Designed miniproteins, single chains, continued (3). Designs and how they scored, part 8

Each design is a single chain, and the fold is of that chain. pLDDT is the mean over its residues in the fold that is shown.

## One batch from the design tools (miniprotein)

Design m8247
Fold by ESMFold2-Fast:
Structure m8247 (fold): chain A 73 residues (1-73)
Amino acid sequence: MTTAEIGAAAAREGAAGGGGSGGASSKPMQVLDAFEDGDEEAARAAGEAGAEAARKSGNQVGYDWALHGMEAA
């Protein structure tokens, strides 16, 4: 198996499992850091844009779940 196949499989499991498969857990930290910096509007806009892009893809992975989880909070 190639590393690319393993990466893609892990990514799909992240989306299906509705959890943090590495990449998913990183995103909330970035948004939180921006919030602490006081740039709430920029953090929100970035999150919204990212969520829309992820929805458009629909299949590229734990990123979709990461943004969906942040929105649910």
Scores: mean pLDDT 46

Design m8248
Fold by ESMFold2-Fast:
Structure m8248 (fold): chain A 74 residues (1-74)
Amino acid sequence: GPFRLTRTLALGDTGADVLALQAKLRALGFYDGELVGRFDEALREAVIAFQRAHGLEEDGVVDEATRAALEAAT
């Protein structure tokens, strides 16, 4: 199905949704790490880079605003 996230994600989180986030950021060119389903510091840096590119708060937390931007990104 289309890319969707339903919860806030941050450093230390794990799961299939974290893996989906890693895959999306890799497809957009922000993440070069492995798709292991763990929200580590490398993924946090990728989220911050994405937030910076889209004029969002650079907190490394995938909240509703960051999720909406990720869903709209191509």
Scores: mean pLDDT 84

Design m8249
Fold by ESMFold2-Fast:
Structure m8249 (fold): chain A 84 residues (1-84)
Amino acid sequence: SKLEKNTELLREIVEKDEGVKLALIEGLQERGMSEEEAERLVEEALESPEAMRELIEILGMSADEFTEGLEIQKKLLEESEEKK
């Protein structure tokens, strides 16, 4: 499913760039979550498609928009590695 794909993509990206995790936490806080609640939801979304759905809904995104954003970020990280 798209939610399972988003969970796996987010794990791959966060393993390479912790800044992506921090950006998601900040986005959730702007939507009214506490820092502790935002951190828990992001951690849960790395392991659970159900938590990923909640994360995407709170951010006001569609699953497709979130997938596109993650794929762009993954490509940018891969391109930066090739330019060493």
Scores: mean pLDDT 78

Design m8250
Fold by ESMFold2-Fast:
Structure m8250 (fold): chain A 99 residues (1-99)
Amino acid sequence: DEKLYREAVLKIVSAALLGVAAEVSARLGAPREVIEEEVEAVIEAAREAVRLAESLEDKEKAEELKRELAELLRRVAENLEPLDPEAAARLREEARRVE
């Protein structure tokens, strides 16, 4: 389970980095399609993180990872809201599913 925990953490880190990429792309005025692809990558990384967390025998660690991931997704959504409200809404929806 230590290995699964580490893999889940790395997927949450990947989602965070992809979220920053989406925010930077939006601020630089990248095409909507590019932002959508980056947001999709965030969502895919988040879903993989949830799948790994749910495979943990330690329920408390799984819940902590899911809580951290949901908070991360909400923060990325807040940063994207003024730049791309639709992308922000997608990330908030994913955060609600993780909780």
Scores: mean pLDDT 87

Design m8251
Fold by ESMFold2-Fast:
Structure m8251 (fold): chain A 83 residues (1-83)
Amino acid sequence: EEEELIEKYKKKVLDILRQAVAEGRPLSEEERKEVRRNIRLIAYLKNKTIQEVVDELLKEVPDPRAQALLREIGDEIEKNIKE
């Protein structure tokens, strides 16, 4: 059950990144929000840090442009700490 949800969220992240790279464009604000949300959900379900989830996803993404986008999104999630 949880494993199926993790795979669903992972697929959404990878599909968004692949589409943006294939079209040679940056991610839209809506796409960035969706990727951030799905990474947070994966981290919650796997009881892992954002960095650990990003590192796992990087192993599944061979394109260096998609890897750069993924690292950027990971940094955005970590910076979203409210005082």
Scores: mean pLDDT 81

Design m8252
Fold by ESMFold2-Fast:
Structure m8252 (fold): chain A 112 residues (1-112)
Amino acid sequence: MEEIPWRGGASDAHLAALRAEFADKSDEEIRQEYAEIVYGLVRALVDAGVAGPLSLGTTIPASLAEPVLAGAREGLARALATLPEVVSASVEVRRVDAERAFVTVTVELAEP
């Protein structure tokens, strides 16, 4: 299910919900889901006419850091290859503590 919100706070309830949602999913399924989520997010920004440098961060469970990073990289590579408005795109994941990681997606979108 791709209804899991890309944007989240550092709330324990949000992190618990993400852990429960992904408990039965493989790293490959998580990677594929986040590739679609991140691509869809960038495409939505382009379709909305958003321009300039944007940085979007969210907190995820630390256990999801590796497949989420891999998926985000795939989604951003697809956006760079298919959306001419995307000038640059990058993602980083920083482990905050034993239970939390922070994901930052940075994109530069051309003015329409």
Scores: mean pLDDT 77

Design m8253
Fold by ESMFold2-Fast:
Structure m8253 (fold): chain A 60 residues (1-60)
Amino acid sequence: PSREEIIEAAKELLLKGNGVVSTADIDALAKQMGVSREEVVEAIIEAAKELKLKTLVFTG
């Protein structure tokens, strides 16, 4: 997928979680899109910046 597509999926994930993302969510998205966990984490950080979130929480 394109970087933009990954970021868009990450935005949807962040909005559903109200700024909270679990490792299970990250792994599921990585598998669904065929990308690494690292790339998904980077996309989530960028998505949070674009959404102007004040808080971003990663849970185990």
Scores: mean pLDDT 82

Design m8254
Fold by ESMFold2-Fast:
Structure m8254 (fold): chain A 75 residues (1-75)
Amino acid sequence: SVIDEFVKRVKGASKEEIIELMKELYEEKKEFLSEADAARVENALKAAEASEDITKVEVAAAGILMVVEDALKRQ
């Protein structure tokens, strides 16, 4: 799945690479997201950008992946 590929690409990636991957996923799947889903993704991206802790960046990325997966299941 697309989600599994992004999970694989996040492993061992830098903060900047993880944020770019999440922005890529957001743009690719934007049409399937509600306004509330988009707000959750944008808030998680903002939290990741503000964090100096790679673990918190990875948690934010996991949150984004979950929001996108749930949105796709609602189609």
Scores: mean pLDDT 81

Design m8255
Fold by ESMFold2-Fast:
Structure m8255 (fold): chain A 103 residues (1-103)
Amino acid sequence: MGIKEQIEHLERAREHLREAIEALKNKDFDTAIKHAGEAAYHAWQALNFEAARLAIQARDYMKKAKEAYEKGDKETADSYINKALSYLQEALRLVEEELERLK
């Protein structure tokens, strides 16, 4: 694909990663899961497969966090939230580094 299309997908991935992080901090699991999936799609379209993989891993931990939170297992939920945040932040770092390299 062209550089312009790659940049557009990376910028969309960055936007969705930021939205996923914010939603997850607010315990809005469904919104966070949606944005993590959209971020993974756009990162994959940009050929940043590692950022896409990290966003998918974050989404999977968010699903586990939601289940634990709904069961009242706050300790397990907080552990999965922290893992998901770590994966989202690493995906965001990779996307931002690639955007800097391409611009």
Scores: mean pLDDT 90

Design m8256
Fold by ESMFold2-Fast:
Structure m8256 (fold): chain A 105 residues (1-105)
Amino acid sequence: DERLRLELARYQILVEMLTRGVTDEILARIAEETGLSLETVRRLAREIGRELAEEVARIWAEVEERHPNASSSELAELTSKEVARWSERRVREARERIRRLREQL
């Protein structure tokens, strides 16, 4: 099922981006494990990278809105803590989804 393989690849890429970063070697491994082309996996990595960057930007904007009188250093500390919690949650959810997808494949 191509749809399940695409979804598996997306979650694997997300976990790698949020934990250790993505390299060409990691993308090649995901392509081999999922049976997708390296071109497809590279495209998914660009899409996910954009989506994650947009989510991080949203967190920054929300923290700034909630703390209008905070200094730039206070905002940076608060945002770093929020991004860290968001990252941990996204990785945990993605790993759970990967496990379930592997059982269906």
Scores: mean pLDDT 89

Design m8257
Fold by ESMFold2-Fast:
Structure m8257 (fold): chain A 78 residues (1-78)
Amino acid sequence: VPELNEIAEKARELARFAKELLDQGYSEEEVRKAVMEKAKELGLPESVARQAYIAALRDDPETAATGALINYLFEKAS
């Protein structure tokens, strides 16, 4: 489904962005703020920004993609 793929790709992008900042030596607070702003630019909710940060810490962008898809499905069911 193209819509789900787009959401997953944006979440992976956000996780990689967070990982890049961590690798550059930015603090946890700075990374969280930057990830929140990037999430707003991508049209992703705060819950996905949090998952992207966790994904960056785990070096696993699929964690962010999974979280974004779960959030999307739960919002659609609500």
Scores: mean pLDDT 78

Design m8258
Fold by ESMFold2-Fast:
Structure m8258 (fold): chain A 76 residues (1-76)
Amino acid sequence: MSATVQRLLEAAAYAREKAEEAEREGKEESAKLFNQASDLLEQTARDLAAGRLSAAQAMEAMMEAGKLIQEGEKAY
């Protein structure tokens, strides 16, 4: 569980950093997508750590966030 939570938080930090870079460069749509991914990953990490969702649900959220990050990179 802790390893999955750490991975979620690391991915959230990555997405947040990319959102800040995109905002700095005036890439509004890219920033929005990266912020959505970061918010999803942070919430998933909190819920997983609190025992409010299963590891399978956390994995699905990671996949959704991954798609948002990829779309953000394409929009950059």
Scores: mean pLDDT 85

Design m8259
Fold by ESMFold2-Fast:
Structure m8259 (fold): chain A 60 residues (1-60)
Amino acid sequence: MRDRLVAAVVAKAEELGDIDAVTVEDVKEIAERLFGIRLSDREASEIIREAKAILAANRA
């Protein structure tokens, strides 16, 4: 579940052209739409942090 959610957030960041454009609300909407789960602001922020780390590693 978490890995698929992180992957979906990475895809959203690529669609927007900037990971910094992805918001906590975007992550919450993705989680509800794809998995039917409700995330807290903290959990959504952690998912964004993981997605940023993945994108940074791909660029390094």
Scores: mean pLDDT 78

Design m8260
Fold by ESMFold2-Fast:
Order: C-alpha cells, then structure tokens, then sequence
Structure m8260 (fold): chain A 105 residues (1-105)
C-alpha cells in the first residue's frame, strides 16, 4: 500500500539520520522521520510535537538554507501523512532522503 511505502521511506530516513555528522541536521532528520512514523501510527500528539520541533529549527536557523529546507520538507511530510495524502508524503520524504544523503560523512 502507499501507507507501507511511506513507512519504509521513513525507516530509511531514520537509518540515514544516524549517519549524519552534523548534530543539528541529524536531529532535524531524526525528528522528521519519527514525526512521520508517529503520524502513521495515529499518535497525533507525538506527530504535532515533532512538527513544532521542526518549526523551531526553521525559526532558529532562518539564515541557514540547508537546515530550513530539510526542516520544511520534514514538516510537510508529517502534515501530508496527517491529512492522509500519502502521495505527497512520499514526494517530500524522497526529497528529504536525497538531501540528507548529501551530508553523510
């Protein structure tokens, strides 16, 4: 199902996050992956918590285009899952995975 594809992408993102050397980018990507998984499991309170943390990163790092872009993609993926738009969630997660892979050391 599309839901299972979104879950697999979120799990891949979680594994990629563990390999990111920058501690802020690592936490942004971890927060995005965990937020998507929480939303898929129906943990809406947890998903909102992850979303708010990503918004916090966008505000704290407004002059860092990479951190902002990664946090925005993560927030959009979580919101897409929350509204049941699994096609959009896939697109945001695939973009986030591509971006995260650029920061593997």
Amino acid sequence: SQREQVLELARELLEIAKKIKDPVLKDIVLTAAEGVIRALEGDITGAIGSLLRLIGYILDYEDDPVKVEVAELGAQAIMAVMRGDYDQAKEYLEQLIEKAKEYLE
Scores: mean pLDDT 89

Design m8261
Fold by ESMFold2-Fast:
Structure m8261 (fold): chain A 82 residues (1-82)
Amino acid sequence: KVEELIEKAKELAKELIEAIFNGEEKEKIEELFEKISELSVEISKLIKELDEEEQEKVRKLLDKVAEELKKYIEELKKKKEK
């Protein structure tokens, strides 16, 4: 359940990053940011209810997501910025 929400947040974060790099309208960027913020609050509440083993799995997933988003930003910079 929480893993699915984290994956959804990752995809929304990628959309937000891409929208910013592509110069999308402020309204679209704000909508994506709001969705990510709401999802982050929900994820935080769910993590609080998890046992230690489940929290470890979530930590590893978050590490993977952070690495993937960092690589995605670097790829966009290489394609969009010199």
Scores: mean pLDDT 76

Design m8262
Fold by ESMFold2-Fast:
Structure m8262 (fold): chain A 94 residues (1-94)
Amino acid sequence: APPLDEEERERKLEELVERIKKELEELEEYIKEKGLNKEELIETLRREAERLREGSPEAAELAELLLKYLEGEISKEEFARRYAQALLDREEAR
């Protein structure tokens, strides 16, 4: 695909941020509804992030960002922005 122009990139970034925030809220509701233990989920994600680093750096990056959010190191806004930026950078590289 051709590289995105600046205006199209900014629009896609905003759309991705809104989508990611909504998906993150849906994930939080799912965790609550299913009665999942947050501490166990954090431990599982930490192990998965380590496993993914060797075979799938992109998936490892997402897992590490989600881990930071769940541990309270970053806000929902910061998570959505970082993940949206990473997705756009990968779209432009393909």
Scores: mean pLDDT 76

Design m8263
Fold by ESMFold2-Fast:
Structure m8263 (fold): chain A 70 residues (1-70)
Amino acid sequence: GHMEQLRAEIARLEAEIAELQSRIDKLNEKVKYYKDDPVFVKKLNEEITSLQKRIAELQARLDRLRAELG
């Protein structure tokens, strides 16, 4: 039913947010490791910023779906 579909979408969003957070953690470790490569660090920081924006959008959607679920 509709509630089962909402729960499935919530679970998918939670999994996607967790994956993106894991990717940010790995990118932050790369920033520390390659600190002497400013071109690579810039690209890593741009990717981190992009992923943080995606997480914020997904969290907003997740909050809305959780409200619909009750």
Scores: mean pLDDT 88

Design m8264
Fold by ESMFold2-Fast:
Structure m8264 (fold): chain A 95 residues (1-95)
Amino acid sequence: MPVVTEEERRELEREGLLGLGLSEEEVERWLREKNREGGIRLLLDEALRAGELTEEEREELFELMVKHKLDLIEAAKLLGALRAGVSEEEALAKL
C-alpha cells in the first residue's frame, strides 16, 4: 500500500471526487460534511469509551448531529426532548 501523509490523502480524495464529474462546490460541500461527520464520530467514540454514553445513545446522537447539523449539546437536548415525547419539529424550535 502506498504511504501517504494526511494532507496528501485529503488532496487525493478531492482529486478523486473531481474525477467523478462533481463540481468544485459539490466537492467542497462533500469534504466539509465528511470532515464534520468524522469529527462527530471521534467525539462520540471518546464519550463511549469514557462510559458517558451507551452504544445505542452514540448511534442516536450521531444520526441527529449529521441529519440536523447540530453540535453535541444541541443533539443531546433534542434526543432528551424526543424521549420525553416532544415532536422533532417542536424540539428543534427550542434549541
Scores: mean pLDDT 71

Design m8265
Fold by ESMFold2-Fast:
Structure m8265 (fold): chain A 70 residues (1-70)
Amino acid sequence: SVKEAEKAIERARERLEWAKKNNYSPTIILTLQIADESELFLIAKKLSEDDRKKVEEEMAALREEFRKLA
């Protein structure tokens, strides 16, 4: 559901902030990013086209934030 996607995105952002705070290595950050994107991809498959587009846009934003840490 959309609410499940929102919660997954919130968890991913929380992990990103925690990684920034603790100066984690790029390798660890990439591992977390891959796990978060995999979870969101599976959730997105169950959504309507419009809701899926919103999730994909937030995934792209998260991907950009993780990229800036590498």
Scores: mean pLDDT 74

Design m8266
Fold by ESMFold2-Fast:
Formats: C-alpha cells, sequence, structure tokens
Structure m8266 (fold): chain A 93 residues (1-93)
C-alpha cells in the first residue's frame, strides 16, 4: 500500500501543471475538475487500503482526461499519462 500511495500521490503532483492550465479555461474546467476529484478520491482509497475503489476512481479520471483531450489535447494527454501511471501502481500493489 505504501508504494501505491506514493505512486498515486506522485502522479497527482505531476498532473498539477496540466490541471491548473485546464481549470483556468472555462471550456475545459469541468473535465479538469473531474480528473482532480477522482485522482484525489483514488489517493484517499489507496491510503485506506481500498485498491478496488482506487481503480474505480482512476477509471473515471481516465474518462474525464479523454473528455478533456477533445478540448485541450496537450493537457488531456498529460493527465491521461498521470492516471495510467497511477493505475499501473495500484494494479501492482
Amino acid sequence: TDAAVAAVGEALAAAQPALERALADPASAAAARAVAEHLSAALTAVQAGDLAGALEHLEKALAAADELATVDPEAGAALRAAVEAARAAVRAA
């Protein structure tokens, strides 16, 4: 769990510049907010040892990142990469 917690936290930190950029644009703000909320929920779930709940939230974050990519392809791609890294870490736990 500690390694998965660290990896999800690191992915959320790596996502911050893309999230700040996307949240500043009204067209992408809703999708960016959804990514941020689900990444935070995934971190909380991993900290509680709920790996299944963490994966569910990461899947929702991935869908939101794909939605964001239709408006901001660069931010969407960066957030998708961060979410996929977090999913890999949770699956390895």
Scores: mean pLDDT 83

Design m8267
Fold by ESMFold2-Fast:
Structure m8267 (fold): chain A 68 residues (1-68)
Amino acid sequence: TPLSWLESAEKMLRTIERMRDEGADPSVIRELATSLYDFAKKLYETSKDPEVKKKFEEIAKRAEELRK
């Protein structure tokens, strides 16, 4: 199921990026991005597959950027 969690995280990231581009409230974007960051960071720290780990690291970095 780490792959299904990865797919969910990628979909959430795309949704948050789209919402930001459509002019959604910055506080809503920050809240959603923080939730995604926490989720991705947890999976980055606990995942043993290097490819899955790398993808969660990339998602966490992009979510961190959305929080600023």
Scores: mean pLDDT 83

Design m8268
Fold by ESMFold2-Fast:
Structure m8268 (fold): chain A 78 residues (1-78)
Amino acid sequence: MLEELAERVLEAARELAEAMKEAGYPESKAEQLVKEAEEAVRLLSTLPEEEAARLLEELLERLEGLTEKLKAEAEKKK
């Protein structure tokens, strides 16, 4: 379901934003990331359902990958 996938993308963006704050990034940059994810979800949701689902899944994977990378980098820096 496209709505459920969009919700998962936004949740992943919020998790990335929390990881950014934990890594010492300004809250404004974390908020910017969430807003950009919301805009991306909105834009992608205007596409045909199959294309929107594929692109939202790609976005979800990217956000999850960035979160893992950022957490690993933050842990190394302590």
Scores: mean pLDDT 80

Design m8269
Fold by ESMFold2-Fast:
Structure m8269 (fold): chain A 77 residues (1-77)
Amino acid sequence: SDELLEKVAQVFIDAGFSRELAEALARELLSLRDSIPELLRRGKTIGRNVAKKHGVPLTPENLKKLFEALKKAISVL
């Protein structure tokens, strides 16, 4: 739902990422919602790939924020 998409996107916005990246990450996570065990196993790789595609530098600081936000986003699915 649009409400769940916005809720998940807000987790990434609160972590300091752009709305464009946050919505892209939220859509990717929601598309994999039926495979939660796979999402939990591969979430970091998925998040890294989406961030890189959107031009976010994969610095240690950005990766830490991304992975913390991913864990929180998956918990609200």
Scores: mean pLDDT 82

Design m8270
Fold by ESMFold2-Fast:
Structure m8270 (fold): chain A 62 residues (1-62)
Amino acid sequence: MTIEEAVERLKAALRALGFSDEEAEQAVKTLINYAKNQGLTEEEIAEFLQRAADALEAQIRG
């Protein structure tokens, strides 16, 4: 999964949980900045965002 694909999935999951488009965008930006500050590569950032999206999607279904 690319970073762009993971970002779109994560934003969609956040919106499904009741976050606004602006709040979802801000949350994703915060997570990306956090991952970059941890020294993650682009591939690792994509994996990190994918795991976050998977967790939120599971919460929506549960």
Scores: mean pLDDT 81

Design m8271
Fold by ESMFold2-Fast:
Structure m8271 (fold): chain A 73 residues (1-73)
Amino acid sequence: LTPEEKEQAIKHVEGLLAYLKEKGVPQEVIDEVEKQLEKLKNAKTSEEFLEQLKELDKILEELGEKIRAELAA
């Protein structure tokens, strides 16, 4: 993983976080994503970085499922 790829991924996640805040997602979920973003920024190896990306993706997927379930009533 290049420094450029890492920076691009972090910027993408920061953009997603801003989007979630604009959508009025619960603060508990925002805090969870922010915590994961911090871990991503502090990753020292490519392996650790990819592991943290997988955890973030899982959190976002679970959030998406919850929102879909609520909208489906």
Scores: mean pLDDT 75

Design m8272
Fold by ESMFold2-Fast:
Structure m8272 (fold): chain A 59 residues (1-59)
Amino acid sequence: SAADAAVAAGMVRAGQREQLLAGARQAVKQGYLDGVRGAVEGARSVGDLELAEQIEALL
């Protein structure tokens, strides 16, 4: 159903969110601030402003 498809899409996005956050944390540990900025822009480009704020909080 459309509802089941929406739930599945939400779970995929949650996994992508975790990967983006993990990548941002790794970039911070390595001192790659441009990588962190790229992750913030990535989150904003998909409309996930909450994720963008979480990534910015790592700085």
Scores: mean pLDDT 75

Design m8273
Fold by ESMFold2-Fast:
Structure m8273 (fold): chain A 77 residues (1-77)
Amino acid sequence: MSQQTIDQIRQQIVQARSQRRRDIINQNSDLTPTQQSQIIQDFFQQIDDGGNQSIADFMRSQGFDVSPQDVKIIKQE
């Protein structure tokens, strides 16, 4: 995988996480900032704990075509 492709996927991960964080805040606008932060933290912790497959599945759910193999390569760079 090229450095340009790695940088693109890293940027897509940042974008996907930012988009999902915004969605969680909007869906839980009646909760306190502390409660919203806890939901966001728990959600991303669950994804990260699921490993490369879980991260790739999350990325695909956000509209980005990222495979578990792509995630593995990014983590090893």
Scores: mean pLDDT 81

Design m8274
Fold by ESMFold2-Fast:
Structure m8274 (fold): chain A 100 residues (1-100)
Amino acid sequence: SNKEKAIELVEKFESELLELIEKYKNGEISEDELIEKVNELLDKFLEGLKKVLSDELYQKVAEILLEFKLKFAEALDNKDYEKAKKIVEETKEKIIKEIE
């Protein structure tokens, strides 16, 4: 179903974001590379969601992701990796609540 596909996209998005945070924390990627990869991941995620969500739900999720971008960037600027991970987890929960 479209709902199951949306949940799979959310779970994949969370997993890939958490992997990027760990790579950045471990010094495997630069901050600029992290920002680039996060933006690519967001674009891919939104493109996938647009195919499976109604226009109304898509708009709500897009607004959640806009708030995510601002909070996530602030956490990374402060090198607060635990807060960055929490923001990812809270964003996943908010999106799942909207699509369920």
Scores: mean pLDDT 87

Design m8275
Fold by ESMFold2-Fast:
Structure m8275 (fold): chain A 78 residues (1-78)
Amino acid sequence: MKLLDLFYNSTLDMMQGSSDIVTSLLNQGYSPDDALKKARDYVFKQAAVLEKVLSDSQVMLIAGAAMGAARATVKRLS
């Protein structure tokens, strides 16, 4: 796999994953703050795996995009 393809696919996958976590928890009656804390925990765990193959700058961009998606989902559903 090309590193660019890995970066792109990881970005989309983590954005979707963080959004899905937030959506599920809000639908279960969790607070926005608790939902965001769970999404952040997911993002940090995924970032630690990606740091083994991607640059620190790429991992920071992916993590930022994923947390951005989580926050946007909270704003949309609250």
Scores: mean pLDDT 84

Design m8276
Fold by ESMFold2-Fast:
Structure m8276 (fold): chain A 68 residues (1-68)
Amino acid sequence: ATFTLTVYKDGTFTITSTKKFTLYTKDGSTVEGEGTVTVKNPDLSKPIVLESGEKIYLTTLGENLTIV
């Protein structure tokens, strides 16, 4: 799957994915999405899980990670 992540100074994430994904939030809930989704309170200690079962960690994104 194609996946990109933008991390903002306030801790907000904008995720763009060609596959459906699940992201964990700091309050213990989950956000499911596809395409471009913005999440205000992501749990940075947990991976983003794609529909395929693939787990994406911030450390593995390289050029697909933008910090603003």
Scores: mean pLDDT 73

Design m8277
Fold by ESMFold2-Fast:
Structure m8277 (fold): chain A 78 residues (1-78)
Amino acid sequence: MTLEQQMTILNMLAIANETLADLILRDPRASAAQKAQAQTLRNETRRLLEEARKDPSKVPEALARVQEISAQLTALSK
């Protein structure tokens, strides 16, 4: 996979993570702890994306971590 392809997937997953976190934060049934975790994971996704944009060598590591965050946000939404 090229770095350009990895960056495209990273951007797509970052959008998905933003959407999942927003759904949790807006859910009146979600606990304060779930909302705090969703906010933390959203902020980490934003930081990783920003760092990868500044330094392409960080793209593969950022992609792996953002995939882990997606799994964690999905678990929080269940």
Scores: mean pLDDT 86

Design m8278
Fold by ESMFold2-Fast:
Structure m8278 (fold): chain A 64 residues (1-64)
Amino acid sequence: MKLTELPDSERLKALERALLAELMAGRLSVRAIAERAGVSQATARRFVRRVFEDAGDRVLSLLP
């Protein structure tokens, strides 16, 4: 699929929806997120990393 120019906000919404879909399926695939959002794997990886960095405190609170 060709790279399509999207506004940053729309691209972020697509990435959020793709990440949520993967998590609801019980998996996390950067490739699948990139394909769903229509972005490069590098962009999807950066987005996922940022989300997990922001959520790190919550994830740690769920672990023993």
Scores: mean pLDDT 68

Design m8279
Fold by ESMFold2-Fast:
Structure m8279 (fold): chain A 72 residues (1-72)
Amino acid sequence: GAAAERAALEERLREATGEALELLKEKYSSLTPEQMEQLRAFDAAARAAAEAGDFAAAIAHLEEAIEFLKSL
């Protein structure tokens, strides 16, 4: 039911957050100011979505950040 779906989204959010942080840590020293601004935008959007309880949107923004970091 809805509770199980919410728990699955919360787990995915934790996993995506962890992956984004590990990639950021690995690439931090090579990031340009423009790339840092883009990452801050993804982070702000993800945090806003999570605070609103929209974990699916928060995950989507973190996945965009992960793809961006992987492209660097």
Scores: mean pLDDT 85

Design m8280
Fold by ESMFold2-Fast:
Parts: sequence; C-alpha cells; structure tokens
Structure m8280 (fold): chain A 57 residues (1-57)
Amino acid sequence: MAQGEAARIIREELHIPQEVLAEAVEKVGESAPAEVIVEEAVRIAKERGLFGEPVIP
C-alpha cells in the first residue's frame, strides 16, 4: 500500500511521531486511504503539539 510511503514521508518531512500515525490509523481505519491517514495524523499532532523531533523518555 501507499500507506507506508506516506507514513515515512510524514515522519521524515513533518516529524510526526509513529505513535500519532498509529492512533490516526485507529481512528480512521486501517483500510483508509493514505491521504486520509496523513490528514488525521497531522490533525492529532497539531492538537497535541507533537511537531518536530520525536523525543521520548
């Protein structure tokens, strides 16, 4: 699926954590188009202020 490519670009280009991507997939559905998953991931990341480098404890 193109989903993997979109997810990689988001992570590399937009610095959105993998956890946010996983949550977006859960909300919109695993079978959702890559574009829909991208859109939801960006929304979640913005709401949580998780833009930039993924820093975890």
Scores: mean pLDDT 67

Design m8281
Fold by ESMFold2-Fast:
Structure m8281 (fold): chain A 110 residues (1-110)
Amino acid sequence: AVKSAELTLELTDERTGERIVVSVRVDVSATSITLHLAVSGATAIRANGELVAEGSGVATVTVPASTKEVVLEVETPVGTVTVTVRLDGDTVTVRASAPNMAPQEATAVL
């Protein structure tokens, strides 16, 4: 059976009113972790430095089940959004940060 968690974070630049919505679904199996990322207004997504989506704000990334951290870099019109997904036992934590926006973090239990 697959354990899953879904997390949504909203980043806001209070000076301009610009808003970025980051949605992450995490599916954990015995052998792999699959991340489904959607970021509003994004033009490219990199996972651990490798391009995984171009011309799109949606990416699916699969990593080994032993992976503890995945860093996603998302190109948007307001700059690079960094999304960090951390896995610790049955807990997933997603943190998002962008230039001139307060960082947001959410945690879910798988």
Scores: mean pLDDT 82

Design m8282
Fold by ESMFold2-Fast:
Structure m8282 (fold): chain A 56 residues (1-56)
Amino acid sequence: SSMEKKKEELKEKYDQYTQAGKDLDKIKPEIDKEVYDAGKASIQAAKDKAQQQIDS
């Protein structure tokens, strides 16, 4: 169903956001704390939004 396909796509996006967070952690020493904190907050907000839509 189209709904099941949308949930699968959202799960894939959630996994991609998780990977982006890990990639950001790897470069943490190379960037400013403010840039790191903003990046982590943006990734977490994106993950929370995707999770909310999956849970719906």
Scores: mean pLDDT 82

